# Ledger of designs, part 90: designed miniproteins, single chains, continued (5)

Each design is a single chain, and the fold is of that chain. pLDDT is the mean over its residues in the fold that is shown.

## One batch from the design tools (miniprotein)

Design m19123
Fold by ESMFold2-Fast:
Structure m19123 (fold): chain A 70 residues (1-70)
Amino acid sequence: MEAARERAKELAEKYKDNPELVKVAEEVVKHELENGTLSDEFIEELKKKYNDEEIKAITAMAMVLMEEKL
């Protein structure tokens, strides 16, 4: 858990200057906060639009943003 959180912080730092991925990460956090979970449809749309590395970056940034909002 802690190791995964540290990796997420590293990825968030690496991609923090990418406004597109940051915006999508914020949308992920907003969707999760509003609905308590991500829908399968939302996840599938992300996979269609972004590659594996971008999805990893988005989820890492979303985790960091979620911790900041707690």
Scores: mean pLDDT 73

Design m19124
Fold by ESMFold2-Fast:
Structure m19124 (fold): chain A 64 residues (1-64)
Amino acid sequence: LKKKGDEHFEKGLEHARKGDYESAARHFEKASELYRSLGTPEGIRKADELEDSSRRMRDFARRQ
């Protein structure tokens, strides 16, 4: 789970860097789900951060 979450997080960063905010948002959402599934305090905090990042990416996509 953690490795899959890290993988989606990295893909989200790549898409955000390219200005592909919709794809970045989807990857951050998937990473958030995977980190939340860990059930650890660290995983939950990271999931909340990624959920916020996903919302910001969707907001950027809408403003383009």
Scores: mean pLDDT 80

Design m19125
Fold by ESMFold2-Fast:
Structure m19125 (fold): chain A 67 residues (1-67)
Amino acid sequence: SLQNELLAKVREAAEKNDGLLSREQLVAIGKEFGIPESLVRELFDKLKQDTLTAGQAFLVLMIGLSE
């Protein structure tokens, strides 16, 4: 499923970086799944964090998919 593919991509990116994803890693994954780069950046910026956990990243991208 799309959700399972998204979760796998998020986990792979997080594993390379001690469980964390940067803003631009989120943008890149979101773009692969058809989420506008501007929307991913906006959602990320609302959290006021430099990096997100895999769980936080997955939730942000799921919200982006529902817009």
Scores: mean pLDDT 87

Design m19126
Fold by ESMFold2-Fast:
Structure m19126 (fold): chain A 52 residues (1-52)
Amino acid sequence: SIDDLKLAVALATIDHTEDYKEVVKFLKDPKILAEFKERNPAVAEALDAAEA
């Protein structure tokens, strides 16, 4: 969706580790996080890029 693309772009441009950690803390349940990533592949790719 458009929201997924916006979030992916935002996360891809994040140079600050704290922003990534905040998102992970919000989705701290690993089952919920995994389901969210499956439903939002653009976000999953952006989150993986933020780890690198």
Scores: mean pLDDT 56

Design m19127
Fold by ESMFold2-Fast:
Structure m19127 (fold): chain A 77 residues (1-77)
Amino acid sequence: SMDDKRTALLIARIKRSVDGLVKTYQEIGASVDDAIASLNALRDEVYRVAKGFDADSAAKIRAAADALVAAAKAKLS
């Protein structure tokens, strides 16, 4: 469906945003705390955007955001 395509596209964009944020913060020598704060802010914004999707799609988006942010935090630790 169109919503399935939109969900997949958003999840792919979230992954690129998380990966790009970690890379940028490592390259500029930002603190781990600053990187974690930015990852948390990105997750919160994704949760806000997910409210515009149906319940099943919103759940998939939130689960993907949580997993991607958790994986990024593990790399920073």
Scores: mean pLDDT 86

Design m19128
Fold by ESMFold2-Fast:
Structure m19128 (fold): chain A 100 residues (1-100)
Amino acid sequence: SEEDKKRLKEWIKILETVLETAREMIEQHPELKERIFKEFREDVTFFLYLLYGYAIKKNYPQELIDTIKRAIEVLEDPNATFEEMIKALEEVIKKLKEYA
């Protein structure tokens, strides 16, 4: 629906903003890299769980729900690198754009 597309666009904007901000902060303040990684993981995990719950409640396509769940699993892996977390988030954003 038009309302669902609007909500997906809002989620895309939030996730893209978080991703870009984290990248810019690391580039500008490499000495804060470890702290930025921790905050990024915590913030993105929180947002993805909200999106995951919302997607289930709204009966979004299973492919989208599965993509969000896989990204959460990467973010909850204590051995995941920042690059792997970024890639997982980018896959969620890409999938959201297919339905927006």
Scores: mean pLDDT 86

Design m19129
Fold by ESMFold2-Fast:
Structure m19129 (fold): chain A 96 residues (1-96)
Amino acid sequence: AAEAAGRAHLAAGSEALDRGDYETAIKHFQAAVAAFEAADPYSRNVADAYLMLGISYDKAGKKELARKYYEQAIEVARKAGDTLVARQAERLLKEV
């Protein structure tokens, strides 16, 4: 149930991000993080949700929050063994 809720929020957040609605994207990605963390705090799903949250804050011009969530995405991705998400977050963090 928690993972299904997280996936639904991740999809809704991505749709909002796609249309430039960063406030709505942020709210959905925050809800996705909460849902995925309830299932497994160091899963690939949590890393993906933190990465999307970082991207949403970055596009909204909130650079300090973007850095925070890129750093959290890197930490969780490394613990989950997700080298692709870790590298993507590291690259984006250098550009903030």
Scores: mean pLDDT 88

Design m19130
Fold by ESMFold2-Fast:
Structure m19130 (fold): chain A 62 residues (1-62)
Amino acid sequence: MATEMSVEELLAAVKEALADPNASGYEVFLVDGVEVVVDLETGAIMDKEVWEALEEYEEKER
């Protein structure tokens, strides 16, 4: 299911998915008009543009 969200909302959704021990497979998110595939088992993000945005966001928060 594709849900349009911000980078911050994507981070929250990934954290929630990783906290569920029954979470498996892939989920699709729509972030800033870009489709992103997240591995719910590992938390790996399959789109490089969203990955770069997340890295920039994390650097600013640290």
Scores: mean pLDDT 65

Design m19131
Fold by ESMFold2-Fast:
Structure m19131 (fold): chain A 70 residues (1-70)
Amino acid sequence: MVEAEKVEVTLQDGTVITVKGGPASKALNEAMLRAGPHQDVTIKVVTKDGEITKKGKALVSAGEAMAELM
């Protein structure tokens, strides 16, 4: 299981939601729920192995990031 250093979700209004530490899948789910699944966002996942950035609807972008990490 990949550990996340942080997950950042940036909303279209510039609001940033940050979830730090723990399993990447858990951090992604928490960040997506806090942003709202239907919001247009940029999701950035930072791990020890690098970072992944996905753009689009929070639900879709979180799913794509999770698939790339698994």
Scores: mean pLDDT 80

Design m19132
Fold by ESMFold2-Fast:
Structure m19132 (fold): chain A 101 residues (1-101)
Amino acid sequence: SSMVDTLVSLVATIVTMSQGITDKAEFDKTKAEIRDVLLEGAKGGVDGVLKALEEAGYLEEFKAAVGMLISIDTGVSEVSEEQFNEALEEVTKEALEELKK
């Protein structure tokens, strides 16, 4: 699966679960909104994506999604702040390259 599709689905899941949303239509709407935020942010590169997510109120959920991906990939839930920030940048760069196409 694409990195963008994975991130959008994870962020939308975290957002809708935190809000008690169980409606599929609202979940699909949230996915579309997150994808639009990523597309708008992509114009400014990695920093543009992170800024767009912060302004839209999705940055913490995006960071949580990256943390979940690290846990799945490495089998560990505890990483240093430096390791997390490196993974956040790498994941955002991979998503950015997909959004440029």
Scores: mean pLDDT 83

Design m19133
Fold by ESMFold2-Fast:
Structure m19133 (fold): chain A 68 residues (1-68)
Amino acid sequence: MSLQELADLANASDEEIERKAKEWGISVETLRELAKLAADGSPENIARASQLLRDALGEKWSLPPEAP
């Protein structure tokens, strides 16, 4: 997963976003926010997207999916 892939998701269909969210184990809402931040392309929004991505991946890795 990369910021470029997230930016591409901003132009993707809702179905593609849902598929990617399930594939990557991230919530659809979080993935939509990441896509918008990455698509904006500002350095601050890209940094924010990276932080959200790390938080989501860390929870997926450290906490089971049933423990939000």
Scores: mean pLDDT 69

Design m19134
Fold by ESMFold2-Fast:
Structure m19134 (fold): chain A 110 residues (1-110)
Amino acid sequence: MSKEEELVREVKRLIELMLQAADYLLIKHPDDEEVRKLAEEVQRIAKEMKEAIENGDYERLKELVPKAIELARKMIELLEKDSKETNDIYLDFLAAELRTEVKRLEELLK
């Protein structure tokens, strides 16, 4: 696998996890403004990253990855807080998966 192919693969996995977590949180907390705003940010970055991948614009993708990592870290904090408050073990799994993908992407950008 080329370095570009590996970057695309890990980015796609991060997008899938962030979208899955956002959808789950929206179902669990339909009236939460913080959850809604986070889901809107996830949808926006996912769209921009998918467009960069479709266009083969790896430089644009590299510019978007740090922003996606910051958003993923905010999502991890929200998931861990919700998991602790509601005793929802599934949110702990999503947070752990997101932490793993963030670490992989940070290593790929070195």
Scores: mean pLDDT 85

Design m19135
Fold by ESMFold2-Fast:
Structure m19135 (fold): chain A 69 residues (1-69)
Amino acid sequence: LSPVAQRVADRENAEALAKARELFKSRPTLSAEEVAKELGLNKERLIEKYGEKLTLEQLEDFLRELAAQ
């Protein structure tokens, strides 16, 4: 990626991480369906990798993996 495209991706990923942290503020786990709906992510991909429920750490890992692609 160009430096500009990388910066945009980093900012979008940071915003997604902030949103994710807010979702997990009162709950230790969220359903993949709820996370996919709130963050616009692929539900099937989340379920395949982490199952029907995921932790904030698993979601942060998923977002880092997406940003690295």
Scores: mean pLDDT 73

Design m19136
Fold by ESMFold2-Fast:
Structure m19136 (fold): chain A 71 residues (1-71)
Amino acid sequence: LVEEARALADKYVEEAKKNPEKFDEYIQKLREDGERLVAKAAEQSPAAAAHVRGVLDEGIRKLENIKKYLE
């Protein structure tokens, strides 16, 4: 699940770089898809959910920083 979260974040970062006009859409999609992964990880343990959330939060911050740089 942590690896899935990392792959998901990396996917949306790469898609946003190709389509800068859609940064807000990709941030929102990462949040929505990420919450599903957090819920799935929570079924395994609270620690797993925390790790998945941390990876997703880093991905979102990366997207927000790239967007600010391009604006």
Scores: mean pLDDT 79

Design m19137
Fold by ESMFold2-Fast:
Parts: sequence; C-alpha cells; structure tokens
Structure m19137 (fold): chain A 91 residues (1-91)
Amino acid sequence: GPLLKKALQVEGDRIVEEIKKLFEENPDLTLEELLQIARDSFASLKRLLENIVKSLNLGEEELANVRKTADEMEQELIKRVEELYKELQKK
C-alpha cells in the first residue's frame, strides 16, 4: 500500500544520505563496497518488515505483495547509489 512505499522511500533516502557521507569521508571506497553497504542496510529493513507482516497474520498474497514492493524499492535504491557514485566521480 501507499504507506509502505512512503516508509521504504524515507528509509531509502536515509541510506542514500549515509552512503553519501561515508563516501565523502572515505573517497577510496569502490562502487561495489557502497552497493554492498546499501544492500546490507536494506536487507536489515526487509527482515524487520517481514517480521512485522508475519506478526500481523497476513495472508500469503499480502506477504507476496509486501515482498514485491520491498524488492522494487531495493532496485530503486541500488540505481540511486550507482547514479550518486557517478555524480561524485565528476569532481
């Protein structure tokens, strides 16, 4: 639903800002290392989300929709980090 997408967008924005700061402080970090940090951060969020959904006793279809939304938002986060890295390299 729209609330889930909004919550995942807010958390994605936080991850992107954290990665930006980390790269500004450690410019020797590779794209691969930054992408791994993004994936690990989002994986933690996905685990929390799955535990919440399971605690609500939602049906399999609802759980599948939540997982699909999370996967789509993870793909958008990865693209944002790749674009950020390219932008920061144009110094």
Scores: mean pLDDT 81

Design m19138
Fold by ESMFold2-Fast:
Structure m19138 (fold): chain A 101 residues (1-101)
Amino acid sequence: SVEDAIKQRIEEYKKKAKEAGLSDEEIEFLLNQVKKILDTLVEAARRLGLSDEEIVELLKKPLHEAIAWLERKAREAGDFDLELDVGVAALTYAVIERILK
């Protein structure tokens, strides 16, 4: 399910954050940001007409690839609000990846 795919991704980021040496409070904050990104991507995919099965497949991809694909599709659809939302998720993702390296 989409919910299970989201939970799996959050657990992966929790592990990465622990390995990066973040405190429990820092991990909680970071995971809240990851959840917001994932929620934005799921909403964007649904608005673009993806089925739940297609969304699950998208969420199994590297997150940067899923974001880039959705950003392009939102732009092609001419949905400026969606393009902006996915763009903000992309920027937040870039900051998270930088913190975890």
Scores: mean pLDDT 88

Design m19139
Fold by ESMFold2-Fast:
Structure m19139 (fold): chain A 75 residues (1-75)
Amino acid sequence: MKSGAEIVFETGLEIAREKGKEEAIALLEQLEALWRAGASMDEMAPVLQKLFDLFTPEEVQEFQERVAERVKELE
């Protein structure tokens, strides 16, 4: 079964690929690996900060809206 977290990471990777942000793809994969390893928020924060620096606030909002719609469709 796909969890909400898996949908979040998959959607993020799709958006990063569609926008041609290869560095963001690598950072998203690193973030997922840290999350799966049970890393603390302090350990994930630097990767998240770099990821946000690669996206505009508008792109971050688009990502959040796409994730919310996809999660909603599963219910």
Scores: mean pLDDT 75

Design m19140
Fold by ESMFold2-Fast:
Structure m19140 (fold): chain A 87 residues (1-87)
Amino acid sequence: DEAYERVLEAYRTDGPAAAVATLAELLGRLDLAEEIREAAKNKDYKTLIELIEELLKETPDEKLRKFLETVKYEYRDELEAEELRKK
């Protein structure tokens, strides 16, 4: 699937935020793509999780949904690590 291949290429080249932003662009959600890139630049994992959940509502492909869920859980782990570092 071309969409899945493009998302994986972005993941390999520029990381998870770039992959999620690429998926948003493929779904015609340029607004979400910009918000994802900005949140990633700021390491705003909470916002990244919320934006991924919004994309999941608009993503019909099972492979892409599984990819989004994987990245969402990775960002949840990062958010927990950040909170532990603040203590």
Scores: mean pLDDT 81

Design m19141
Fold by ESMFold2-Fast:
Structure m19141 (fold): chain A 103 residues (1-103)
Amino acid sequence: HMEEHLEKIRELARKAGATDEQVEATVEAIRGAMDYARHQGRLEAAERVPEAALKATELAYKRGFSGEAIVSAAVTAMSHAAAGLPLEEAVRKGIEDAERTAA
């Protein structure tokens, strides 16, 4: 369920030190990316957006990245998923972005 994905993203990002402003901006970005994909006719891509954001968040959290790097991973993964990339590739790109942010 989408709301369960969003709550898990909020939980992990906050635990890693993301600000409430960063967390809320990330949630709004997820909703916007879903709407964007739907508007472009990419209905399956729209459904993958919250899953891509959650998987990127969980992997970045597990690797010990900061809240800033975690929200970067989520935003990058969701954007690629909304653009139609496969879930695994979208998540991989999110993690690559988090690694650059954490450096």
Scores: mean pLDDT 85

Design m19142
Fold by ESMFold2-Fast:
Structure m19142 (fold): chain A 61 residues (1-61)
Amino acid sequence: AEELVDRIEAALKRRGIELSDEDRQLMLTADEETIVKLLEEKGLSPEAARIAARKLHELTH
């Protein structure tokens, strides 16, 4: 899961979006809906936020 968070963080940094340590922990521990809201607050579109959150969820299945 952490490797995927690192890859998402790197992709977001390329778009000018920074993740805090708290954001990273939330992406590892929160539900998909909470992750979507976090990424939307960071400036991602709802669609991009949903895709990123779903990829994190897929690691648990």
Scores: mean pLDDT 75

Design m19143
Fold by ESMFold2-Fast:
Structure m19143 (fold): chain A 80 residues (1-80)
Amino acid sequence: MEKAKEAIEKGDYEKAVKEAQKALSENPSDLDTAILLAEIYEKLGEFEKALEVARYALQIHPDDERVRELLERIEKKLKE
């Protein structure tokens, strides 16, 4: 997660995706990392990938409002 945040600060969103994916694979139930990965994909315009990760985050914590808001935001972008 820290390496993904560092990559974001440097504007390297491709590296941020790779680091967030690695962090999530090491801690599959890490909600904060799953949310971050979905937000990075959203920033890259990869809305379908962002949606998949956001849905995964919802499976980790179904009642988390941050995840529900993120999912709604991404779905709106996919429908335009």
Scores: mean pLDDT 81

Design m19144
Fold by ESMFold2-Fast:
Structure m19144 (fold): chain A 88 residues (1-88)
Amino acid sequence: TLEKLGSKDEKVRIQAALELMKSKDPKIRYMAFLKLLSSSDAEARTAAARAVGELGEEAKDLIPLLEPLLQDSSEEVRKAAEEALKKI
């Protein structure tokens, strides 16, 4: 939910953003993905990449945000981004 994106609890914000990535509105998905990518937590960025992969072809608008994750400092994030790109 949009209001939970502003939560003080990072786990609540991450969960809300992951839920919003299931939206049919490309603008809402884009904003949710940006929120997850801004996290300093590699697990949150990994979850974001996996969520994009689960959307498959519907996530084509997110490819420009996903490609930089192939150069992420975390190996787990890089692997998740590679797998997501294979599904889109």
Scores: mean pLDDT 74

Design m19145
Fold by ESMFold2-Fast:
Structure m19145 (fold): chain A 85 residues (1-85)
Amino acid sequence: DIFEKVIDAEKEKYIKEIENDKTLSKEQKEEIIKLIDKAAEAEKKEDYKTAAKYYREASKILKESGDFKGAEKFESLAKSLESRA
């Protein structure tokens, strides 16, 4: 399914960005990666509202760490998903 493959590819991309984020502690990286996994799972079920919620939680952690660009990316993702709900 091309839909699920696109979601998995975006998930892998975001996880790699988080792993390479120098503003995040190891614990913050683990928490955000878990949220990205949950968001991708919800998105595969077309539960866009739940997926958006998890991306917003990830955005909040990024903002608290000082990664404002990462936070903006995940906030934009959440808004895009909510528009499909």
Scores: mean pLDDT 86

Design m19146
Fold by ESMFold2-Fast:
Structure m19146 (fold): chain A 60 residues (1-60)
Amino acid sequence: SELEKLEKELVREEILYNLFTIAAETSAALGDDASAKHMQEQAQILAARSRQLQQQIQQL
């Protein structure tokens, strides 16, 4: 169903958010500020997508 598809996409986006956040922290700890910033920006995009998916699920 569409609901199940959106819920699976939400879980995937949340997992990726956590992975990019960890990658950002690791890059920062290693002094790679450019990579840390890039990974944090990716995490923010995933957070915004997760919020949009949650709103779509609420409308079903």
Scores: mean pLDDT 88

Design m19147
Fold by ESMFold2-Fast:
Structure m19147 (fold): chain A 68 residues (1-68)
Amino acid sequence: MSPQQRALMRASSEMQDLLDDESASEEEIRKRVDELLQQLAEQGVPQDAIDNLRRTFLSMIEERLKKR
């Protein structure tokens, strides 16, 4: 597995953990998403992949927060 693929899997796992934590505020979740995407950019993940992941994470946040 490539280092970039591992980074993407770790970001997705961490995102799921954040969404499962009902004590986390929308502001905290959004801040953490920005941090995760910045780390992926620093690790050389292509911008297209980062943009797709950002869109996916924002969709997941929207769905989860609507149910809180």
Scores: mean pLDDT 77

Design m19148
Fold by ESMFold2-Fast:
Formats: structure tokens, sequence, C-alpha cells
Structure m19148 (fold): chain A 65 residues (1-65)
């Protein structure tokens, strides 16, 4: 089933990635460029993206692209 994202560690990870996305789009809410998408993905990898939150991460990323 879909991941409920109820684990506080998973929530913290998604919040950190969300903060990075907001840093890149905050000024005018324009969609992320391909370069910015790769920056967010690199950041998620550096944080050690848990496979169980990958679906939630990909959904969040799509909302800004």
Amino acid sequence: GALPATDPRHVALLNAIGGKILELVDDDWSPLSAEQVEEVRAYARELGLDPRVRAAFERMLRDYT
C-alpha cells in the first residue's frame, strides 16, 4: 500500500527535501528546471533517501515540475 509517512524520521526527511525545493522555487513559484530537479535529487541522495519514502518524494517533486 501507499506509505503513510507517519514515521517521524520519514517526515523529517521529506520536510528537509521540501525545504530545499522551496529554496529553489520560493521567489515566484515557477516550476523547477531540470537542473534544479537534479539538485533536489542529489540532496535527497546525500540525506540517504529511504526507499519507503521514495514514492512520497517523487510525488512532492512532481508538484513543483
Scores: mean pLDDT 70

Design m19149
Fold by ESMFold2-Fast:
Structure m19149 (fold): chain A 62 residues (1-62)
Amino acid sequence: MSDEELHREVSEALARMVLALVKQHPEADPEPFLKLADKIIERSPEARAEAEEVKRAAEEAA
């Protein structure tokens, strides 16, 4: 396994965990989740699709 593959898997797993938190806590302030998704995209553009899903879920919860 390459370091790039590990980095991608970790970033995708992080985005999925944040997505689950957004869905479990719709009453929470969505801004921290939106900022975190943007940071994931900035550091791991290969995980953009998962991070965009977090942004969509956070926007729907707001």
Scores: mean pLDDT 76

Design m19150
Fold by ESMFold2-Fast:
Structure m19150 (fold): chain A 79 residues (1-79)
Amino acid sequence: SSMIEELEKKVRELLEELGLELKSLQVVPTLDGGYLILIGAEGELTEEQAREIAKKLNAELKKFEKSGNKIELVLYVPA
């Protein structure tokens, strides 16, 4: 399996464990050999839980936005 497929699978599993509904998922390779992970979800998520998701993916939390029950996460997996 590609790294992109593995990251998508891990994201899906982590969000399901937290009871979140995944609405969109993009994994984009970066020029430095890392990956940006762009997540749209619905449900309840704290910033601490968002940081734990990033940590479990060996990623940095670049963006956490919540508007009502809509959640946007941007994670960066370094090379």
Scores: mean pLDDT 88

Design m19151
Fold by ESMFold2-Fast:
Structure m19151 (fold): chain A 71 residues (1-71)
Amino acid sequence: DDALKEAEKIAKDIGPVAVELIKKGLEAGKSLREIADALDRQAFNEGDKQSTQELQAIAALLRKKAEELEK
């Protein structure tokens, strides 16, 4: 599963909780940038400050990884 491999590479920097979320996005044919955009949208609509910060951090790391993988 290519989606699982990519999720595991990214999870090294983000943490294991992100693996399932990233895997689902990749299996749906989404790019890492699209997954990051979805996380930013979730963060904007989140009522819990801790969850908002976690989603924003994951989105930032996914964008960084997308840049590395696209080049």
Scores: mean pLDDT 67

Design m19152
Fold by ESMFold2-Fast:
Structure m19152 (fold): chain A 86 residues (1-86)
Amino acid sequence: SEVEDLKKQGREEAIKALEKMLSKKEEAKKRHEEYLAKAPEEEREELEKKFEETVKDLEELLKLLKEGVEPEEIVEWARKREEERK
């Protein structure tokens, strides 16, 4: 099926893109640390927590994609995660 082939190809491309993005997480962490050093002390803990949560979300998204979870279920997972953090 063409639809099934496109879904598989899209998932493989998403995995590669996300792995490439996560390969830069160390550089992103250094930039975030520089940003935190300039931020008000009262905001630093919240900003650091948000950054760590974002990295964990991207790592979990990569895991879901590799496990073959359907895009609709991934969107629902992301929505629920965002609601839990409000």
Scores: mean pLDDT 77

Design m19153
Fold by ESMFold2-Fast:
Structure m19153 (fold): chain A 74 residues (1-74)
Amino acid sequence: MVLTPADLEAAASLPVSIQVGRTIRVIAALEEGRVPRKIDVASTLSMFRSRDPAAFERLAARIRAETGIEVEIP
């Protein structure tokens, strides 16, 4: 699975409540050793990319290491 910049930008338009819910699902999946869904990952990374770039980099690295999901950053 590959996340593109376009995937992240599309997810950025989602309501905050939806982004938060998807973030909780991603963290729960990682803590349980499960692969999170692409749409949940895109929403989570999009949220952090705009609000906390350092947290975005750490979370993208963790997702890649634990799940093999590639994140394309421009």
Scores: mean pLDDT 76

Design m19154
Fold by ESMFold2-Fast:
Structure m19154 (fold): chain A 88 residues (1-88)
Amino acid sequence: KDLLKEAIDLLKKALEALRKGDYDTAIDYYSKAKGLFVAALGREDEVDKTIKDVRKDLKKLKEEGKIDVIEREIRANLKSVENTLEQL
Protein backbone atom coordinates (compact mmCIF):
# COMPACT_ATOMS: atom_id res chain seq x y z
CA LYS A 1 0.00 0.00 0.00
CA ASP A 2 2.73 2.53 0.96
CA LEU A 3 4.83 1.46 -2.09
CA LEU A 4 1.88 2.25 -4.41
CA LYS A 5 1.45 5.70 -2.79
CA GLU A 6 5.20 6.36 -3.23
CA ALA A 7 4.94 5.24 -6.90
CA ILE A 8 2.03 7.68 -7.44
CA ASP A 9 4.09 10.52 -5.90
CA LEU A 10 7.07 9.70 -8.16
CA LEU A 11 4.83 9.54 -11.28
CA LYS A 12 3.44 13.01 -10.44
CA LYS A 13 7.02 14.31 -9.99
CA ALA A 14 7.95 12.74 -13.36
CA LEU A 15 5.10 14.64 -15.08
CA GLU A 16 6.21 17.92 -13.40
CA ALA A 17 9.84 17.37 -14.52
CA LEU A 18 8.62 16.58 -18.06
CA ARG A 19 6.55 19.82 -18.09
CA LYS A 20 9.69 21.77 -17.06
CA GLY A 21 11.72 20.18 -19.91
CA ASP A 22 13.86 18.14 -17.47
CA TYR A 23 13.50 14.89 -19.43
CA ASP A 24 16.32 13.00 -17.66
CA THR A 25 14.79 13.71 -14.22
CA ALA A 26 11.34 12.71 -15.55
CA ILE A 27 12.76 9.39 -16.87
CA ASP A 28 14.52 8.73 -13.53
CA TYR A 29 11.34 9.33 -11.47
CA TYR A 30 9.23 7.22 -13.85
CA SER A 31 11.74 4.32 -13.80
CA LYS A 32 11.82 4.36 -9.97
CA ALA A 33 7.99 4.46 -9.85
CA LYS A 34 7.82 1.36 -12.09
CA GLY A 35 10.28 -0.40 -9.74
CA LEU A 36 8.09 0.43 -6.72
CA PHE A 37 4.98 -0.81 -8.55
CA VAL A 38 6.71 -4.15 -9.30
CA ALA A 39 7.82 -4.40 -5.64
CA ALA A 40 4.24 -3.65 -4.47
CA LEU A 41 3.07 -6.65 -6.56
CA GLY A 42 5.52 -8.88 -4.61
CA ARG A 43 8.22 -9.00 -7.30
CA GLU A 44 11.11 -7.38 -5.37
CA ASP A 45 13.65 -9.56 -7.27
CA GLU A 46 12.62 -7.81 -10.54
CA VAL A 47 12.94 -4.20 -9.24
CA ASP A 48 16.52 -3.45 -10.45
CA LYS A 49 15.90 -5.05 -13.87
CA THR A 50 12.61 -3.12 -14.28
CA ILE A 51 14.30 0.21 -13.42
CA LYS A 52 17.14 -0.44 -15.91
CA ASP A 53 14.86 -1.65 -18.73
CA VAL A 54 12.35 1.22 -18.35
CA ARG A 55 15.15 3.83 -18.16
CA LYS A 56 16.75 2.41 -21.33
CA ASP A 57 13.44 2.37 -23.26
CA LEU A 58 12.49 5.94 -22.26
CA LYS A 59 15.98 7.30 -23.07
CA LYS A 60 15.50 5.84 -26.58
CA LEU A 61 12.11 7.61 -26.87
CA LYS A 62 13.79 10.88 -25.73
CA GLU A 63 16.55 10.46 -28.37
CA GLU A 64 13.83 9.96 -31.02
CA GLY A 65 12.05 13.17 -29.88
CA LYS A 66 8.95 11.22 -28.77
CA ILE A 67 8.30 13.28 -25.64
CA ASP A 68 4.52 12.98 -26.22
CA VAL A 69 4.86 9.17 -26.01
CA ILE A 70 6.79 9.47 -22.72
CA GLU A 71 4.06 11.75 -21.26
CA ARG A 72 1.31 9.36 -22.42
CA GLU A 73 3.10 6.38 -20.82
CA ILE A 74 3.59 8.21 -17.50
CA ARG A 75 -0.09 9.32 -17.43
CA ALA A 76 -1.31 5.80 -18.32
CA ASN A 77 0.85 4.25 -15.57
CA LEU A 78 -0.32 6.85 -13.02
CA LYS A 79 -3.95 5.83 -13.76
CA SER A 80 -3.00 2.12 -13.56
CA VAL A 81 -1.26 2.51 -10.16
CA GLU A 82 -4.18 4.61 -8.79
CA ASN A 83 -6.66 1.92 -9.97
CA THR A 84 -4.52 -0.83 -8.35
CA LEU A 85 -4.46 1.10 -5.03
CA GLU A 86 -8.30 1.45 -5.15
CA GLN A 87 -8.67 -2.35 -5.56
CA LEU A 88 -6.57 -3.13 -2.44
Scores: mean pLDDT 84

Design m19155
Fold by ESMFold2-Fast:
Structure m19155 (fold): chain A 114 residues (1-114)
Amino acid sequence: APPPITVGGGPGDPSASATSLEGVSITLSEAGTEGSGFVLETEDPRALLGVAAVRAADGRVSLKVIRYLEASSEAELAAGRAALDAALARYLAVLEAAGHTVELLGEKTVVRRV
């Protein structure tokens, strides 16, 4: 089978990362991934959704998702998680509305208590 095509770019192609969705490309190493991706901001500025999207040869879009959250209380943790879930649901809805079939290859949550 042919290798999947990265929508946001691969670790070896910075120019391909520039063709990702409107957003800020960041290094997600602290969230346990390597290479390039993009970040989606949420309604909580301390909650960030890191996304790497790969298009398979059969037309499916596969996502690796890293939820990053800074919280000092359980209430902030709950609010940040809700914001991350809402942002992911919105992004999936945009991809599905564009005619993409989406699957999650992996999810990781990184919580930093300050």
Scores: mean pLDDT 60

Design m19156
Fold by ESMFold2-Fast:
Structure m19156 (fold): chain A 88 residues (1-88)
Amino acid sequence: KEKELAEEEVERVERAAKEAVDETAKDPSAFEESLKRLEEVIKEAMENLKKAGASKEVQQEALARMVEAARRAAAEMEAIIREKEEKE
């Protein structure tokens, strides 16, 4: 059930990414801190997978999905900041 654990950790990172976007939408000055928190969530997720004895293949696949979620969130946060600057 390594895939189930990996899916749970990826979903946790995806939720953290959405929270980071929502937080930046409320306060653009939170962008840097929100990104830092998201990076820490990814590090915890990878550590949890290693402790659970997940295969290197499962770990790499999960990491790729987490990194993609983080990249997408960062792009959305940057777009929100730019849109707010244009609206001012």
Scores: mean pLDDT 81

Design m19157
Fold by ESMFold2-Fast:
Structure m19157 (fold): chain A 57 residues (1-57)
Amino acid sequence: MAPSLPGKGLGGPSDSAKEIAELNAKQAAEAGAYGKKVKATDPLTGTEAVVTAKPAP
């Protein structure tokens, strides 16, 4: 793992990877796994996104 310095970047992680991670986090929250982190990888670019499952309001 090589963290990038703050600064330049056309944008964050791929939108598709983040969307998948959010969907997985929502499923985890529905299953009662609050506070769990879920990771998704964009199959096109290999970009990874991580989202934490939060309890429903």
Scores: mean pLDDT 63

Design m19158
Fold by ESMFold2-Fast:
Parts: structure tokens; sequence; C-alpha cells
Structure m19158 (fold): chain A 61 residues (1-61)
């Protein structure tokens, strides 16, 4: 249905904005020279992209 498709599109946009925000935070940390924090996040997330995004977003709280 059109309504279901619109809901799926909204969810994709929200996920994209979330990823963009996380990468903006990562870039900010890099510019501030907070490499130890970035290494910690990478070590804790490993190959889990979603976990890495969530950990970066936690730093904005």
Amino acid sequence: SMKKLEEEIKKLKEEGEKVYKAFTIRDSLRRQGKFDELRRIDAEAGNDFEKRVEKLLELSK
C-alpha cells in the first residue's frame, strides 16, 4: 500500500540522518585530536557498523 511505502521511506530518511549525525560527531572528535576516544569506539564496535553509530551518538548526549 502507498501508506506502508511512505512509512518505509520515512524510516530510511531517519536512519540516514542518524548516520550523518554520527559521522559529523566522529569528524568533530578527529578535529579536536580526541584519537583515544575514537580508538575506544572502534575497538568496542569492531565490525558492527550500527553499534559504532550508536556509540558516536551517545557522545552528543
Scores: mean pLDDT 81

